# Designs tried in a protein design run: designed miniproteins, single chains. Part 3

Each design is a single chain, and the fold is of that chain. pLDDT is the mean over its residues in the fold that is shown.

## One batch from the design tools (miniprotein)

Design m76
Fold by ESMFold2-Fast:
Structure m76 (fold): chain A 55 residues (1-55)
Amino acid sequence: MEKEMIVETEDPEKAKEALEKAGAEVLGVSGKYILVKGEEEAIKKAAEEVGGKVL
């Protein structure tokens, strides 16, 4: 179900777009870190597609 997660990425703009396309809600961006809320599996998959890492 829905979780709040942090995604670490070198390209936060691309990661934000991928996460939003996956149905996640972006709550905030701080440097390399994106706070996102949504389905855990969808968030992990979207992050992986842009070379990001879920913390």
Scores: mean pLDDT 81

Design m77
Fold by ESMFold2-Fast:
Structure m77 (fold): chain A 69 residues (1-69)
Amino acid sequence: SEELDELAERLLNLFTEIDKKDPEMAKKVIEKMNELSKKLPKNATDEQLRELFREMVEIAEKALEELKK
């Protein structure tokens, strides 16, 4: 869906900014996102995928905020 594509693009942009500022933080973000994605069933619905990406965006946004402190 369009919303899923927009969330994926948002996540990629946030991750790129984190990686530029702190590659170690970027690795931690990837690890958290991988753990989160493992909870998703193999036949996940678009709604479940959107929720997953929203949570990943929140993780990335929180990490970027920590880097500004």
Scores: mean pLDDT 81

Design m78
Fold by ESMFold2-Fast:
Structure m78 (fold): chain A 90 residues (1-90)
Amino acid sequence: MDTSDPQALAEAALRQAELLARAAEAARAAGDEEAAETLERAAELLREVARQLARGELPSEELLKELAELEARLEARRDAIAAAVRAAEA
């Protein structure tokens, strides 16, 4: 995968957003609404990053900052998030 190519990065971001959206559904089915909300927000931000990259733009500093904040929240819930991701992949 060529990470210097905005189109390739946009495709990767969209694939990751799809996985996170499915993980959010799995988390909600398991009764973890907070994990579901965090995963849904991360999927939304990744779709926005993909849209900007598809236009040949670098992701805005605001989007990168929000993604970093969500990564910290996901790390705090790492075990629950990992379980939801595994359920979504199955």
Scores: mean pLDDT 75

Design m79
Fold by ESMFold2-Fast:
Structure m79 (fold): chain A 62 residues (1-62)
Amino acid sequence: MTLEEFEKDIEENGISEEIIRKYKEVSNLPLGFYERMKAFGLPDELIKNYIKNAIKEGLKKK
């Protein structure tokens, strides 16, 4: 698993519960995180950026 693979997943498919599930072990984000943030009224760009950064940091730590 590489940072570029994750970047391509996000670029091609966007952020979703499936992406959170796929990268859960690396990002340590809970399932339903995206839906929870949307329920708080956060814009999708902010939510995607948060999840993206969490996954990137998780991949760096390995």
Scores: mean pLDDT 70

Design m80
Fold by ESMFold2-Fast:
Formats: structure tokens, C-alpha cells, sequence
Structure m80 (fold): chain A 94 residues (1-94)
């Protein structure tokens, strides 16, 4: 089950990394752009959970600092990653 989850993450990782890079290119916040690039690199290595944690942490920090632009852009990245993680999980539950 866990091995299959890791294999599913690796299978979808390239597409997720591409979606994150496109989001980063469209990002207006330099901070969001930098963080999304880090998430894309993690996803490219097959680490979707690590990328999702980085997105969630970045979002919470931006919200607490009142950086609404960065928060909204990181929320979009978190949505992409959350959907990807859920899809990988569904394949395990077959």
C-alpha cells in the first residue's frame, strides 16, 4: 500500500511540477514565485507531501503577516498539491 502510494506520487509528479511552474510564472508576488519554484523542485523529485507541507507553511506565514497577495497565490499551489496527494491516495485504496 505505502509502496504503491510512493509509485503513484512519482507517476503524477512531473505533471504536478509543470502545473506549479506555470503558476509560478503567473505569480505577481516575488515571494510566492520563489516558494512555488521550491515546491515544483520537490514535486519533480517525487516529494508531493514535502511540497504540500511547504505550501501550507508558506500560506500560514503569509496570512499571519498580512501578505494577502502571497497568501492567495500559495493557496492556489496548495490546492494543486492537495488534489495531487488525494489522487495518489485514491490509487492505493483501489
Amino acid sequence: SFEKLLENQKKIAPKVAEELRKLGEEATSPRARELIEQMAKSAEKGDLFGAAINAAVGYVIAKREGDEETAEELRKALDILTQAVNEAEKSVLS
Scores: mean pLDDT 82

Design m81
Fold by ESMFold2-Fast:
Structure m81 (fold): chain A 65 residues (1-65)
Amino acid sequence: EVVLEGLSEADAARIRELLARADEIESQGDSPENREEIERLEREILAVMAAAEARSGRDVVVRRV
């Protein structure tokens, strides 16, 4: 399960989509291109979290449980 706090429904859906994409790429195997794409997706998740915190004034939490 993924726990998302301090996010709108739209932001939560976006983060879940990015996490699912990263999991899909990991399933395709280990390559330099796949590692770079996963790192890009991780940076995008962090950017969405930072933007959500700036808009709401609340701390955003994303974690797997």
Scores: mean pLDDT 76

Design m82
Fold by ESMFold2-Fast:
Structure m82 (fold): chain A 68 residues (1-68)
Amino acid sequence: MEETKKKMEELKKEALSKLPEEKREEFNKIADKDIETLLEQLKKGELSPEQAVALFRHELEQYVKEVK
């Protein structure tokens, strides 16, 4: 759990560094919601830690691409 959360936080940090300053606050809130959702799914046994990290990475890539 903690290890998975830490990995997701690191991925969020890297994605934030790629975004314009004015978009970072909005993106940070979206990413935090996504982390919370994935961690809840992990707690319920719906996802493995590896699946949660992979899904989060994919979501981050989509958000970065769609930011103007």
Scores: mean pLDDT 78

Design m83
Fold by ESMFold2-Fast:
Structure m83 (fold): chain A 97 residues (1-97)
Amino acid sequence: VREELEKETEEAIKRIEELKEKLKEEIKKKIEEEGLSEEEKEKLEKEAERKIIAVAVGEVLRIIGLAEDYLLAGKISAEEAGELSNELGKKILETAE
């Protein structure tokens, strides 16, 4: 079960990194096409940052839910579910930075 949760975490991290690159490219295109001011650029970058964090929080909640499902199935202990949720959730949040 640990390997399954680690794989789900790696897939979550990949989704977050793909979102970061997508938002970076979208902001770059808007700046080049619209000639945005420095203030408008900063606003877009802050909005993108908040979006990345929100998605990362959602991915953490998904990992917690999977750990709860494994606990309910008797596949891991309550202690292991808590430890894995904390460890893997931290990795996801650190990816969002």
Scores: mean pLDDT 84

Design m84
Fold by ESMFold2-Fast:
Structure m84 (fold): chain A 67 residues (1-67)
Amino acid sequence: SKIKELAERYKREAEEEERALREFRKEAEEREKELSEPQKAAVEAALKLMEIGIEILREKAEELEKK
């Protein structure tokens, strides 16, 4: 089923985004002492946006699996 293939693709995309989020968070934590306050705020905003993106991909996969 193409619907199941699409659901699996969204799950893979969510997993890749989650890995990117973990890597970005780790790099930001390791470099925290080098970041200005505005840069720290930008990092927090970027992390939140990535979390929202992952949630959307997970929701799309779940909706397709119910069909």
Scores: mean pLDDT 85

Design m85
Fold by ESMFold2-Fast:
Structure m85 (fold): chain A 80 residues (1-80)
Amino acid sequence: SMEERLARLRERAAELQKKADEIIKQSKNPGIKKYIEDLKNRLLQALRYAEQTRSPEAIEQAEDLLDFAEKELEKIKKNL
């Protein structure tokens, strides 16, 4: 259901934010820190839009961005 998708999205986003913050703390590269902060901001905006509209398209876009962000953070973490 839409409610289950939104709840899952919030849970995944909270976990991703924790991982992002840990990478930011450990990185000495200001460019990487800025990239991760920008990615977090994009995710926050997508989540807010999905919550406000509750549209399937907005939820799907937020899920896609979250999938992308998870993969990006894993790549960055491996190259620290």
Scores: mean pLDDT 86

Design m86
Fold by ESMFold2-Fast:
Structure m86 (fold): chain A 66 residues (1-66)
Amino acid sequence: SKVAEEAKELIQEGMDLAAQGKYDEARELFRKGYELAKKDKTRGPALQKAAQDAIQTNEKLKKEAA
């Protein structure tokens, strides 16, 4: 669905920002991706998990950078 594609793009953009050390901006994109993924019953669960995993990794990297 269009919503699932938008969620996937937000998660991928967030991963790119996290790689640049922009952890707060990355977290905002992961949260938006998670919320959009909730609206797709077929592809949504996998994208919700991907966003949650990305948020956890992002928090770990932010702590290591401090």
Scores: mean pLDDT 85

Design m87
Fold by ESMFold2-Fast:
Parts: C-alpha cells; structure tokens; sequence
Structure m87 (fold): chain A 114 residues (1-114)
C-alpha cells in the first residue's frame, strides 16, 4: 500500500508540477489557473495508474492528496522565480515526502523506484 502510494505520488507530482510550471512560465496564466491545471494533470496521472492496474482507487486518491501541496508549491515558485526555482522546490518537497513515507514504512525505502 505505502509503496504503491509513493510511486503514484511521484508520478502525479511530476506530471502536475510540469503542467503547472508550463502554465505559469510558458503560457503566462494566473497562479490560480496554473494550480488548477497542474492538479487536474496529477489526478489524470493517478487515475491512469488505476486503469493500468498499478494502484487501487484508494491508493490513487491518497497519492493525489499528497501531490496537491507539492504541485501548488511548484506553481508558486514558478510565479516568483521561474522554472528553475519551481523544479528545485518540487524536487525538495518530493524528496521530503519520500523520506516521510519511508519513516512510516521503513521497508518502503528498500523498494523505492530506481
């Protein structure tokens, strides 16, 4: 469960953050709209993993909940400091989340995606 949630959260966060950063930096969209688009992309990514049989619906919903604040932080960083700042913030928060999930399930770190 925790291992599948981490994998789905990584995928959702990566796609959501990429979409949000592009919306701010490349399209010049308002922060609120960029966050909305990023979260929608994260949700689509998690649901695609459910359809592929990689995670359950419950694991996907938890992954979306964990990805949401990271996508929002990346979008805010993009608005203030551009794509480089946003990538750094997203990577730092994702690393912190992986560490927190590993603390809750110590064996998760041994099974993290390479």
Amino acid sequence: MAEAILGATVAATTMGSTVAIRAVVDEGLPLEEAIRRGIEAAERTARAMVEAGAVSEEEAEEAIRLARPIVEAAARAAAEGGAEAAQRVANERLAALAAELGLEAPELDLFAPA
Scores: mean pLDDT 76

Design m88
Fold by ESMFold2-Fast:
Formats: structure tokens, C-alpha cells, sequence
Structure m88 (fold): chain A 80 residues (1-80)
């Protein structure tokens, strides 16, 4: 199992909500489980996601970076 820690910084609260919805969708599609959500500010959230394999984790990282680019957000991804 692969656990990822993702810090999302969005330009607005509305964009953060859009980002979180798309992150949840991507995690669900790839068989990931969101194990924690920590809101650090109105525009910053830290999420932990657990994946069954390396392949799903890598695809999630790729999708997350694409989503961040579309929504003008920043993502920092750390493997635990």
C-alpha cells in the first residue's frame, strides 16, 4: 500500500472546493481511500490518500497535477 500526503493551495475558497471535489473523484476512480483531511486555512488543505498499488498512486499524482494546473492551484505531494 502507498500513502500520499497532499498539500493543496488554491487561489480562493471556491477554487479549493472545486479542487477537493475533483481530488475526491480521482481518488475514488483509482481505488484510493482518503484517510485524513486537515484544513490549514480557507485556501489550504492537507489530505492523506491510501492506494493499493504504486500504479494507482502514480496515476493519481499525474491527475492531481493536471487538475491543479486547470484550477490555478498548487499541489505538494509527499510519499509516506
Amino acid sequence: MIELEVTITAPSKEKLNQMLARVAEAAAELGGAITSVEQLSDTVVKIRVLFPSEEQAEEFEKRLREIAKELDAKVEIRRL
Scores: mean pLDDT 86

Design m89
Fold by ESMFold2-Fast:
Structure m89 (fold): chain A 64 residues (1-64)
Amino acid sequence: MSAEELALLGIALDTPDTLERAREYYERAIELDPEFAEAWRNLARLYERMGQRELAEEYRRRAM
């Protein structure tokens, strides 16, 4: 799978019941393409939803 495909799967699983699975797909996307800013932004938003404010801030900075 490409980083784009992994990010799309993460978006599809970005629901309250499947946040941890969405995180796995976003993390795999940034492993394949660390410069894929959209994956970093989605992961930051995900961590905010999970209450992990410090991690969300780190990933948000990386997305810039």
Scores: mean pLDDT 77

Design m90
Fold by ESMFold2-Fast:
Structure m90 (fold): chain A 63 residues (1-63)
Amino acid sequence: SLSDLEIDKAIVIIHAAVLLRDPRLTPEQRARVRELMDRAFQAKTPEEVEEIKAEVDALAASL
């Protein structure tokens, strides 16, 4: 069974992947989203996942 942490990580990764399809992203923003996806894959705590989620959400909201 998937843990809550694994589910939350998957949700953030999917959101970042969807965001990468947005043509409004600058090359710098696109690199940042890829970095955040990599961090989400490596995240080991709920606090790390929540921090990454906040950054992805803030970047998406800035578009």
Scores: mean pLDDT 88

Design m91
Fold by ESMFold2-Fast:
Structure m91 (fold): chain A 102 residues (1-102)
Amino acid sequence: MSVAEIMEEMKKRVIEKMKELNAPEDILAFIEKEGEKMVERVKAENLSPEEVLQLIDRFETGVLIKARLYATETGDESLAWKIIEAVAEIALEARKKIEAME
């Protein structure tokens, strides 16, 4: 399995989970856009495993910020935390697969 395949699968799983949670359109659009950029960067650049792990961390942090803003604006802390936890869990599985390749 290539790094690009791991990242594509992570993107797919996050998007599917966001749809299951009925995530807000803004958060879903952010995830789709940033997830695609992350996958394209992995495919186009000769990134080290450490650099790929940093991309996953940045993606997860971006989702955390978006979800927290949503909670602040709407008061829906429960949905925000479900989004954060789901992305963190899926990202952790991707990180483990990347680390296992070295």
Scores: mean pLDDT 86

Design m92
Fold by ESMFold2-Fast:
Structure m92 (fold): chain A 60 residues (1-60)
Amino acid sequence: MTTMTFKFESKEEAEKFAEILKELDPSLEVKVEGNTVTVTSDLPIEKLIGLVLRAIGDLL
């Protein structure tokens, strides 16, 4: 089990990031709390990092 937490400038950015992650892998447990996104997954850390980097790229 891997858990990662990300802070964004705004709630809108956090919600968009969470939406992109869910589109990339629906099995991810994603929580949005204000401008903070917490992702929990059983994926290997390397795969989770790859998904996160792609989501950041799609957000920009």
Scores: mean pLDDT 81

Design m93
Fold by ESMFold2-Fast:
Structure m93 (fold): chain A 120 residues (1-120)
Amino acid sequence: ASDEEEAEASHLAGKAKLAYKAGKYEEAIKLAKKAIELAKNGDPKTLGYAQAALAEAYAEQGKYEEAIKYAKEAIATGDPRVQALAYKALARAYKKQGDEEKAEEYAKKAEELEKEVPLV
């Protein structure tokens, strides 16, 4: 990916997160998917952040299989900040499915990562 495509991917991933926080889940999904396409051959951190944002939005829409898939892909990118966001998405997906044990497990993993690597 070009430097311009990498910058656009990062910007779109950020917009996806803002859309998610505003409850605009369909917009968040569209923006995150576009960010993933631009980031797939670039920085793994940007790719992982976009995948985590997509997973969070899918979890809120009740698309739990997709949420779990993209959260696991985000975790695989290896960045602890991205992993914390992805574990939050997993916790949310499992909680909404009624799997309280897995929801608590992944919520604890996210909290532990946030304590070790503060989101600044």
Scores: mean pLDDT 84

Design m94
Fold by ESMFold2-Fast:
Structure m94 (fold): chain A 78 residues (1-78)
Amino acid sequence: VFNNLGLVLENLGKLDEAAEAYKKALELNPGDLVARGNLAAVLEKLGKLDEAANVYRDILRIKPNDKEAKEKLEAVNA
């Protein structure tokens, strides 16, 4: 529910509200890699690169061989 809410808010350009919805999704299911990826992408759009980097690191703790998350983490740290 909250992940779907975040996607709708993102499509409406309400990026701060979308980030909050994704955070709520993660409170309910901390292992939700889709919600984590969506949160990181919204944080990048908001210019919150340090927060986005932390979310990508969390993805890599759960899925260490995630090439996409590794590439995204490198991009936000550059």
Scores: mean pLDDT 79

Design m95
Fold by ESMFold2-Fast:
Structure m95 (fold): chain A 61 residues (1-61)
Amino acid sequence: DEVQEGLRLAEELLREQMKREIEEVRKRYLELGDEQKAKEEVRRLQERMRQELETLRRIVG
């Protein structure tokens, strides 16, 4: 299951990257007092990462 383990690792890395970027976005906009902009940016980032994950899964299996 080398391929499957590689996919799981890649998925985990993408999720970790997404979480870190979301936290950075939240910090940035909270500092500016723009909670609504923060939520919109987070939503777009999450959707983008979901698409990246789906593409990765389709490529591998």
Scores: mean pLDDT 77

Design m96
Fold by ESMFold2-Fast:
Structure m96 (fold): chain A 81 residues (1-81)
Amino acid sequence: DDVGDSVLQEGLDAYNNALAAGDLEKARQIVDETSEMLLTIDGEKGRELSARLHQEMDAANAAYQAAKAAAAQAAARAALA
């Protein structure tokens, strides 16, 4: 049980770091690898943890999209100044 929770948290941290770095391909790879790992630990528990990963992923993606839009606008203003 503790291992599954640790894998979920580590996967979410890695996903958020990849998004912050703008590495969308790495972010997708992390989600896929983390989901597979969670399902391997305990099939039933792993499915529950995978569902949590997807919920947290959606929240992180929304935050990333907002930050990306703000950064793009700031860069555009700097370029046009």
Scores: mean pLDDT 75

Design m97
Fold by ESMFold2-Fast:
Order: sequence, then structure tokens, then C-alpha cells
Structure m97 (fold): chain A 62 residues (1-62)
Amino acid sequence: APVPAPEELSEEERKELLELYEKNLDEIDKKVIEAARKSGVSDQEIEDEIIYLVQAKLLAKE
């Protein structure tokens, strides 16, 4: 099933998904985020990718 694009989500929905990700964040994910920031990716683009990945992981658990 398709996941909604990060820009289609409300601010509340984005916040809930980011909080869920932070609670389940491992060392590999932390290093990936650091590498993205060092590569010049914006914080907004990083947040959008995190939201997308969390949604995809939640759908995959079914």
C-alpha cells in the first residue's frame, strides 16, 4: 500500500511520527542522520525521510 507523502501530513501527525522514531532510534540511524547533515541535506528533508521510513516500517509490521 502507498504511504502518504510527508508534505501531505498535518504538523501533529509529523510530530507523532518523529517522536515514535526518536523512541526507537538506534546507533545506525543516528549515523545516517549525521551523514545526511554533513552532506548538506536540510533538516526538513531529513525529517521528511524519517516520517516516510516510520510510515513504511509501520505498514511492514502488518
Scores: mean pLDDT 68

Design m98
Fold by ESMFold2-Fast:
Structure m98 (fold): chain A 66 residues (1-66)
Amino acid sequence: SEEVERKRRLAEEHIRRGDQAFEAGDYETAAEHYKAALDALKGVPELDSLRGRIAKRYAEAVAKTL
């Protein structure tokens, strides 16, 4: 559906930005982008595998800010 495609593209953009921030050592910004991606993927069963992978990246980014 158009809604699912739009949510996937939004999540992918946040994932890309989060990955860039994470690689640069900006874990706070990375966590913010990964969280935005997870929020975009919420309630979309077709993207559950992607959501699971990003949830792990989010947890890693948060752990590194502590």
Scores: mean pLDDT 87

Design m99
Fold by ESMFold2-Fast:
Formats: C-alpha cells, structure tokens, sequence
Structure m99 (fold): chain A 100 residues (1-100)
C-alpha cells in the first residue's frame, strides 16, 4: 500500500532540501515541495541530487509543505529520516503519515 508523508512548517531552503533528500534516500518514490502561498516549487524522485533540490528551493525564502509518496514498509523510516534532517538543520515541523 502507498502512504503519504506530510511535513508542515516554515522551513528554511536548506532544511527543506535536506528533508526532501532524506525522504528520497529512504525510499520515497516522489517528493513535492510547496511555498507559503501553496504554489508547487517542484517534484523530485530518487534520481534527483540534493544539489538539484537546493537549486529549486534557492529562490524561495521559505518552504511551507513537503509531501512524499512512499511504500507502506518504508513510511516510518522515511518519516524518521525527515525528522532527523529537520532537527540537524535546526528547524521544527509537523510530520504526519497517512494511508493513500
């Protein structure tokens, strides 16, 4: 089954890039980032480098939401990795896991 991981907060570009990469490395099939106005910044896959994600978020002052689509068996590990990446960047965010 597929799960959605949702990260909500006022994330710095660096924190958002680290969290997105952590989600992808832990088996997210797709990660989408949104700005404070709900506009899509970009959608990334496991073939995307952290440098590509960083370039996409660089023009934005903040990232408000990250959504990741993950297989059920990877959802908990991916969410935990995102939480650790956010903590390492010094940002706080809500992280939710929901079935699709």
Amino acid sequence: MLYRIVVKGKLSPAAAALAAEALLLKGAEEVTLYDLNGKKIGTFTKDTTIEEIERAVLPHESVARIEAIVPEERAEAAAEAAKRALAAAGDEAEVEIEPI
Scores: mean pLDDT 84

Design m100
Fold by ESMFold2-Fast:
Structure m100 (fold): chain A 62 residues (1-62)
Amino acid sequence: SHMAVALALEHGAKEAEAKGDYKTAAESYRLAAQAYEQAGRHDEAARMREKAEEMEKKWKES
């Protein structure tokens, strides 16, 4: 289901973020946002997009 995919992508993004892999984290959060939108979870999708932008900034600072 789209929700199961979104949860798996969010989990992977959090693991990448914890490891300092901001490029992978940004991409995974972006994909999680898309999956949450497809699941009708617009608030969660918005949070994932914000996290993706934060990770993108951290990646570009490194």
Scores: mean pLDDT 86

Design m101
Fold by ESMFold2-Fast:
Structure m101 (fold): chain A 65 residues (1-65)
Amino acid sequence: DNESKAAEASIYNRAVREYEDASAKYSSLSPEQAQLLTAQTRAQMDAQAQQDSEDARNEILEKNL
């Protein structure tokens, strides 16, 4: 539905923005260090986005009950 799609798009766009900000910040470091930190940040953000997506879906389901 439109609410689920909007919530997913919002979470995805936020994760992309945070990833880009982190990547830009770490680009001032050595290439190896920047790659490791960027990968760690990305993994943590992906995990958070998955949890936020599930929470949003549960809220929509509760609204329809």
Scores: mean pLDDT 71

Design m102
Fold by ESMFold2-Fast:
Structure m102 (fold): chain A 81 residues (1-81)
Amino acid sequence: MKAEIKSVEVELSDGVEEVRVSVSTHGDNLIVTAIARGAKGSRARVKVTVKGSDGKEYTIELEVVVPFDGGEAVAVSVIKL
């Protein structure tokens, strides 16, 4: 099974210096990884919309909160399609 990525939306609060978003598949699993770095308490919100082989659309939402100044936080979501 292979998903089609329809959209990736990223909302950043003040204080986010860097955000990286990765969307990958491994077998029937969709893996979304969001990494944010910046000021303590700053946030990155990531919304990924994918279309599965079944023709249905799935929306995955992740929020990453930076734990300390200059810190890096990672959020991972794994969904079976």
Scores: mean pLDDT 80

Design m103
Fold by ESMFold2-Fast:
Structure m103 (fold): chain A 57 residues (1-57)
Amino acid sequence: DLREQAKRHLIRGQNLLQQGDRDGAVRHFDEAERLARQAGDDDLAATARRLRDQARS
């Protein structure tokens, strides 16, 4: 399921941020946004995009 895959990428991204791996987190949040868009879940895609932008700040 694309939504479930997107959620797993969000969790991995958050874990990488806590470890200080910002680049790894950004990659996972980008993948989460892509998968959420394919699933038609606009709210999940927006959440992934917001987390990616925060990770790059």
Scores: mean pLDDT 88

Design m104
Fold by ESMFold2-Fast:
Structure m104 (fold): chain A 67 residues (1-67)
Amino acid sequence: GIEEAKKYLEEALKSKDVVARVAAAEALELIDKGEYEEAIRTLKGALKVVKDPEAKALLEKALEALE
């Protein structure tokens, strides 16, 4: 659910991968605004370019929790 997604995104904010941090921050802001479809789109876009395996796993788990 939404709270589970937020947990994974908050952990992704600590990533050394700048793309993952930016995507996590944007997704959290979109979730707070109730724009879940835009948050999902943001995470799907980020997953195409995020290279850090730990950050990628966190974003994938957040996406699964939102879908």
Scores: mean pLDDT 85

Design m105
Fold by ESMFold2-Fast:
Structure m105 (fold): chain A 71 residues (1-71)
Amino acid sequence: SELQELVNRLVGLQLRKIGLETEIKLLEEQLKRGKISEEEYERRVKELKEEIEKLEKEIEELEKKIEELGG
């Protein structure tokens, strides 16, 4: 069903978002250990946060569609 397909897609996007958030946490650990520069950390975290924002918009749109179709 369309509802099931949207729910499966939502779960997939949520897992991808968790993956990006985990990457940010790993970069924070690398910065604390002196494994990366502050400049490299800030650049990479900015890119990851921009990807997370795009995923959050897709998640919000899917959540609205799911609510409209089945609640």
Scores: mean pLDDT 88

Design m106
Fold by ESMFold2-Fast:
Order: sequence, then C-alpha cells, then structure tokens
Structure m106 (fold): chain A 83 residues (1-83)
Amino acid sequence: MKERVARGALRAAEQALKAGEEYLKNPSKEDIEKAKRAFDAAVGAAELAVQYAKEVNPDLSERAEKLRERGRKLREQAEKKIA
C-alpha cells in the first residue's frame, strides 16, 4: 500500500515539475505564475512520496527528496523572474 502511494505521488511530482519547467520558458507573467503553482504541486507531491516511502523503500524516498529540492529551487527561480 504505502509503496504504491509513494510511487503515484512521485509520478505526480515528476509530471508537475515538467509542466512548471514548460511554463517557466514563457516570458509572460501569467505563465510564470502557472509555473509557480506547478512547482508548489510538485513539492507537495514529492513530500507525500517521501512520507510514504521512507519506511518501505529508501530508494524511492531519496528520489522523492531530490525532486522536492529541485521543485523548491525552480519555484525560487520563478519568483525571481516576476520580481
């Protein structure tokens, strides 16, 4: 159960991260705001994946933790583009 939830959350995080990266390529303020929301979703999904994976699959937990960190950094980049 927990590993399946973790794998699903990890996949959701990866998809949200890719969507955010695509939005971030556009110079419009609206697309940068969409990128921020996508990165926030990616971080949340990655955090859920870490929570469910940490006791059952350390490899998945580590992968999720790296995605969470990448999502946070990309969200910070998106904020700097609007500022």
Scores: mean pLDDT 83

Design m107
Fold by ESMFold2-Fast:
Order: sequence, then structure tokens, then C-alpha cells
Structure m107 (fold): chain A 79 residues (1-79)
Amino acid sequence: MEEVRRLAEEGLEHARLAAEALVAGDLAAAREHLEKAQRLLEEARRKALESGDEEAIRLVEEALREAQAILAEAAAQAA
């Protein structure tokens, strides 16, 4: 659980940084943080599914939804 939580939290932080960079027009920084967010959240999801822990799975699903919402809002604002 703790490792999954840490990966999800780090992934969300990079999603926020990507969103901030995108709104600021820093496309290079936005891309770098987006790639990191995707890798961290994918690893969190994989570990949660392998653990069979429903709480860990829910935590990752919530983190993925939050990341998607953050990035979608930033993309709409930047467009």
C-alpha cells in the first residue's frame, strides 16, 4: 500500500507540474512532467493490481481520474 500511495502521489505531483507548465506555455517542461506522471501512475496501477488490494486499486483509480481532470482543465485553458 505505502509504495503504491507514494507512486500515486509522485505521479499526481508531476501531473500538476505538467499542467502548470502547459498553462505557462512551457511545452518542453509540460512534456517532461507529463511523461514522468504517466510512468509513475502506470507503475502504481501495476503494483496495485498485482497486490490484489482493493484499497490500493481504488487509490490509484482516484489518482488517475484526478490527473486526467487536472490535465484536461489545463489543456482547455492553454488552447
Scores: mean pLDDT 85

Design m108
Fold by ESMFold2-Fast:
Structure m108 (fold): chain A 90 residues (1-90)
Amino acid sequence: NEELIKKLEEEIKKDPKDATAWFQLGLAYLELKKYEKAIEYYEKAIKIGKKSSSIYIAYENLSRAYEALGKEEEAKKYLEKAKEAKKKAE
C-alpha cells in the first residue's frame, strides 16, 4: 500500500528511532516483493529495536527475503538468529 509506505516514511523522518515503523516498512516492501528494500529496513528495525521481545519476527522475515533472493546461506543464518532472539526474550 503506497499510502501506508508514505505514512511510515514520514514517521521515520520524524522519529528515526521508531523500530516499529522501520519493521512495518520492511514488511510492506516484503509484500511488494521488493526484497532488497525489505532487507534494508528490517536491518534498521533490528539495529534500533534489538531488545524487543518480537525481534525474532524481523529475523524470520529477513530469512524469507534472503531465500527469495536465492541467498540460502544468509537465509539460514537469519533463521538461526530468529531462534536465538526468541530464546533470549524468554
Scores: mean pLDDT 80

Design m109
Fold by ESMFold2-Fast:
Structure m109 (fold): chain A 60 residues (1-60)
Amino acid sequence: MEEAIERLKELLKDLPPEVQEIALGTFEAARRAGLSDEEALQLAIDTANVVLEEREKAKA
């Protein structure tokens, strides 16, 4: 868990704070739902990418 959360934070550090919050929340929820750290990390990254795409559209 420690390794996965630190890796996630490192991957998210250049992203907007709102995206970081959503991705971290997704990781926490997935972990609590019984997903592996690797699965939770993947879900959080996928969620961050979706949110980034929506924010990019909103900027246009």
Scores: mean pLDDT 78

Design m110
Fold by ESMFold2-Fast:
Structure m110 (fold): chain A 89 residues (1-89)
Amino acid sequence: DLEGRIRELEEELERLKKELGEDHPEVARALAELGDVYLEEGRIEEAERLYEEALRILEKAAGEGKYSPEALEVGIKLGMIRIERAVSK
């Protein structure tokens, strides 16, 4: 079931990238959802990578001097992961 969810999200992500382009906010949302699934599985490095890309896209899409709630949420999750990895090093 879980591997099926990852596959479905990966397929959705590839479709969104082809349809909307790699820097579209919908792609960032799919990346964040996939990151959430990897985080639930304890695959921290995969989750970190996915959140990094999602945050990059959302910040770029929001523009200078602006933010989105999605960017803040992803940023918080990424920050928590980075702190844990830094402490565990």
Scores: mean pLDDT 78

Design m111
Fold by ESMFold2-Fast:
Structure m111 (fold): chain A 68 residues (1-68)
Amino acid sequence: EELKKLADEYQKLADEYISLATRYHRLAEIARKKDPQLAETYRKLAETYASLADHFASLAAELKRKIE
């Protein structure tokens, strides 16, 4: 129960970070021509959130594997 709940929470975090990565990637594209420095900042944020999403998705998968 608890491990399954934790796995679900990590998967939810991964999904949220994927959403944030997608949002900042889009913001970087929009800012690219008007503010290249801001676009670079958004691109780095998108990469950071994508990395966090991968991390939490891996944790969720590992916990789910142990439950099964």
Scores: mean pLDDT 84

Design m112
Fold by ESMFold2-Fast:
Structure m112 (fold): chain A 66 residues (1-66)
Amino acid sequence: MDEVEEEIERITRELSKVLSPEQVEEIRMELGAEATKLLAEGVSVEEIKERLRRLAEERLRRILEE
């Protein structure tokens, strides 16, 4: 749990350099929901961290394409 939360904080800290606080919070909520789902499915912490990084990258691309 803590390692996944630490990864989410790391991702959102980097995103805060280019995104608004509202956009960062939206992504934080999405990452938290995805992490909870993957933990319930029995996915490993390492795999969850990788999937969260990919999800954040996809969300960043989508926001910047507006």
Scores: mean pLDDT 81

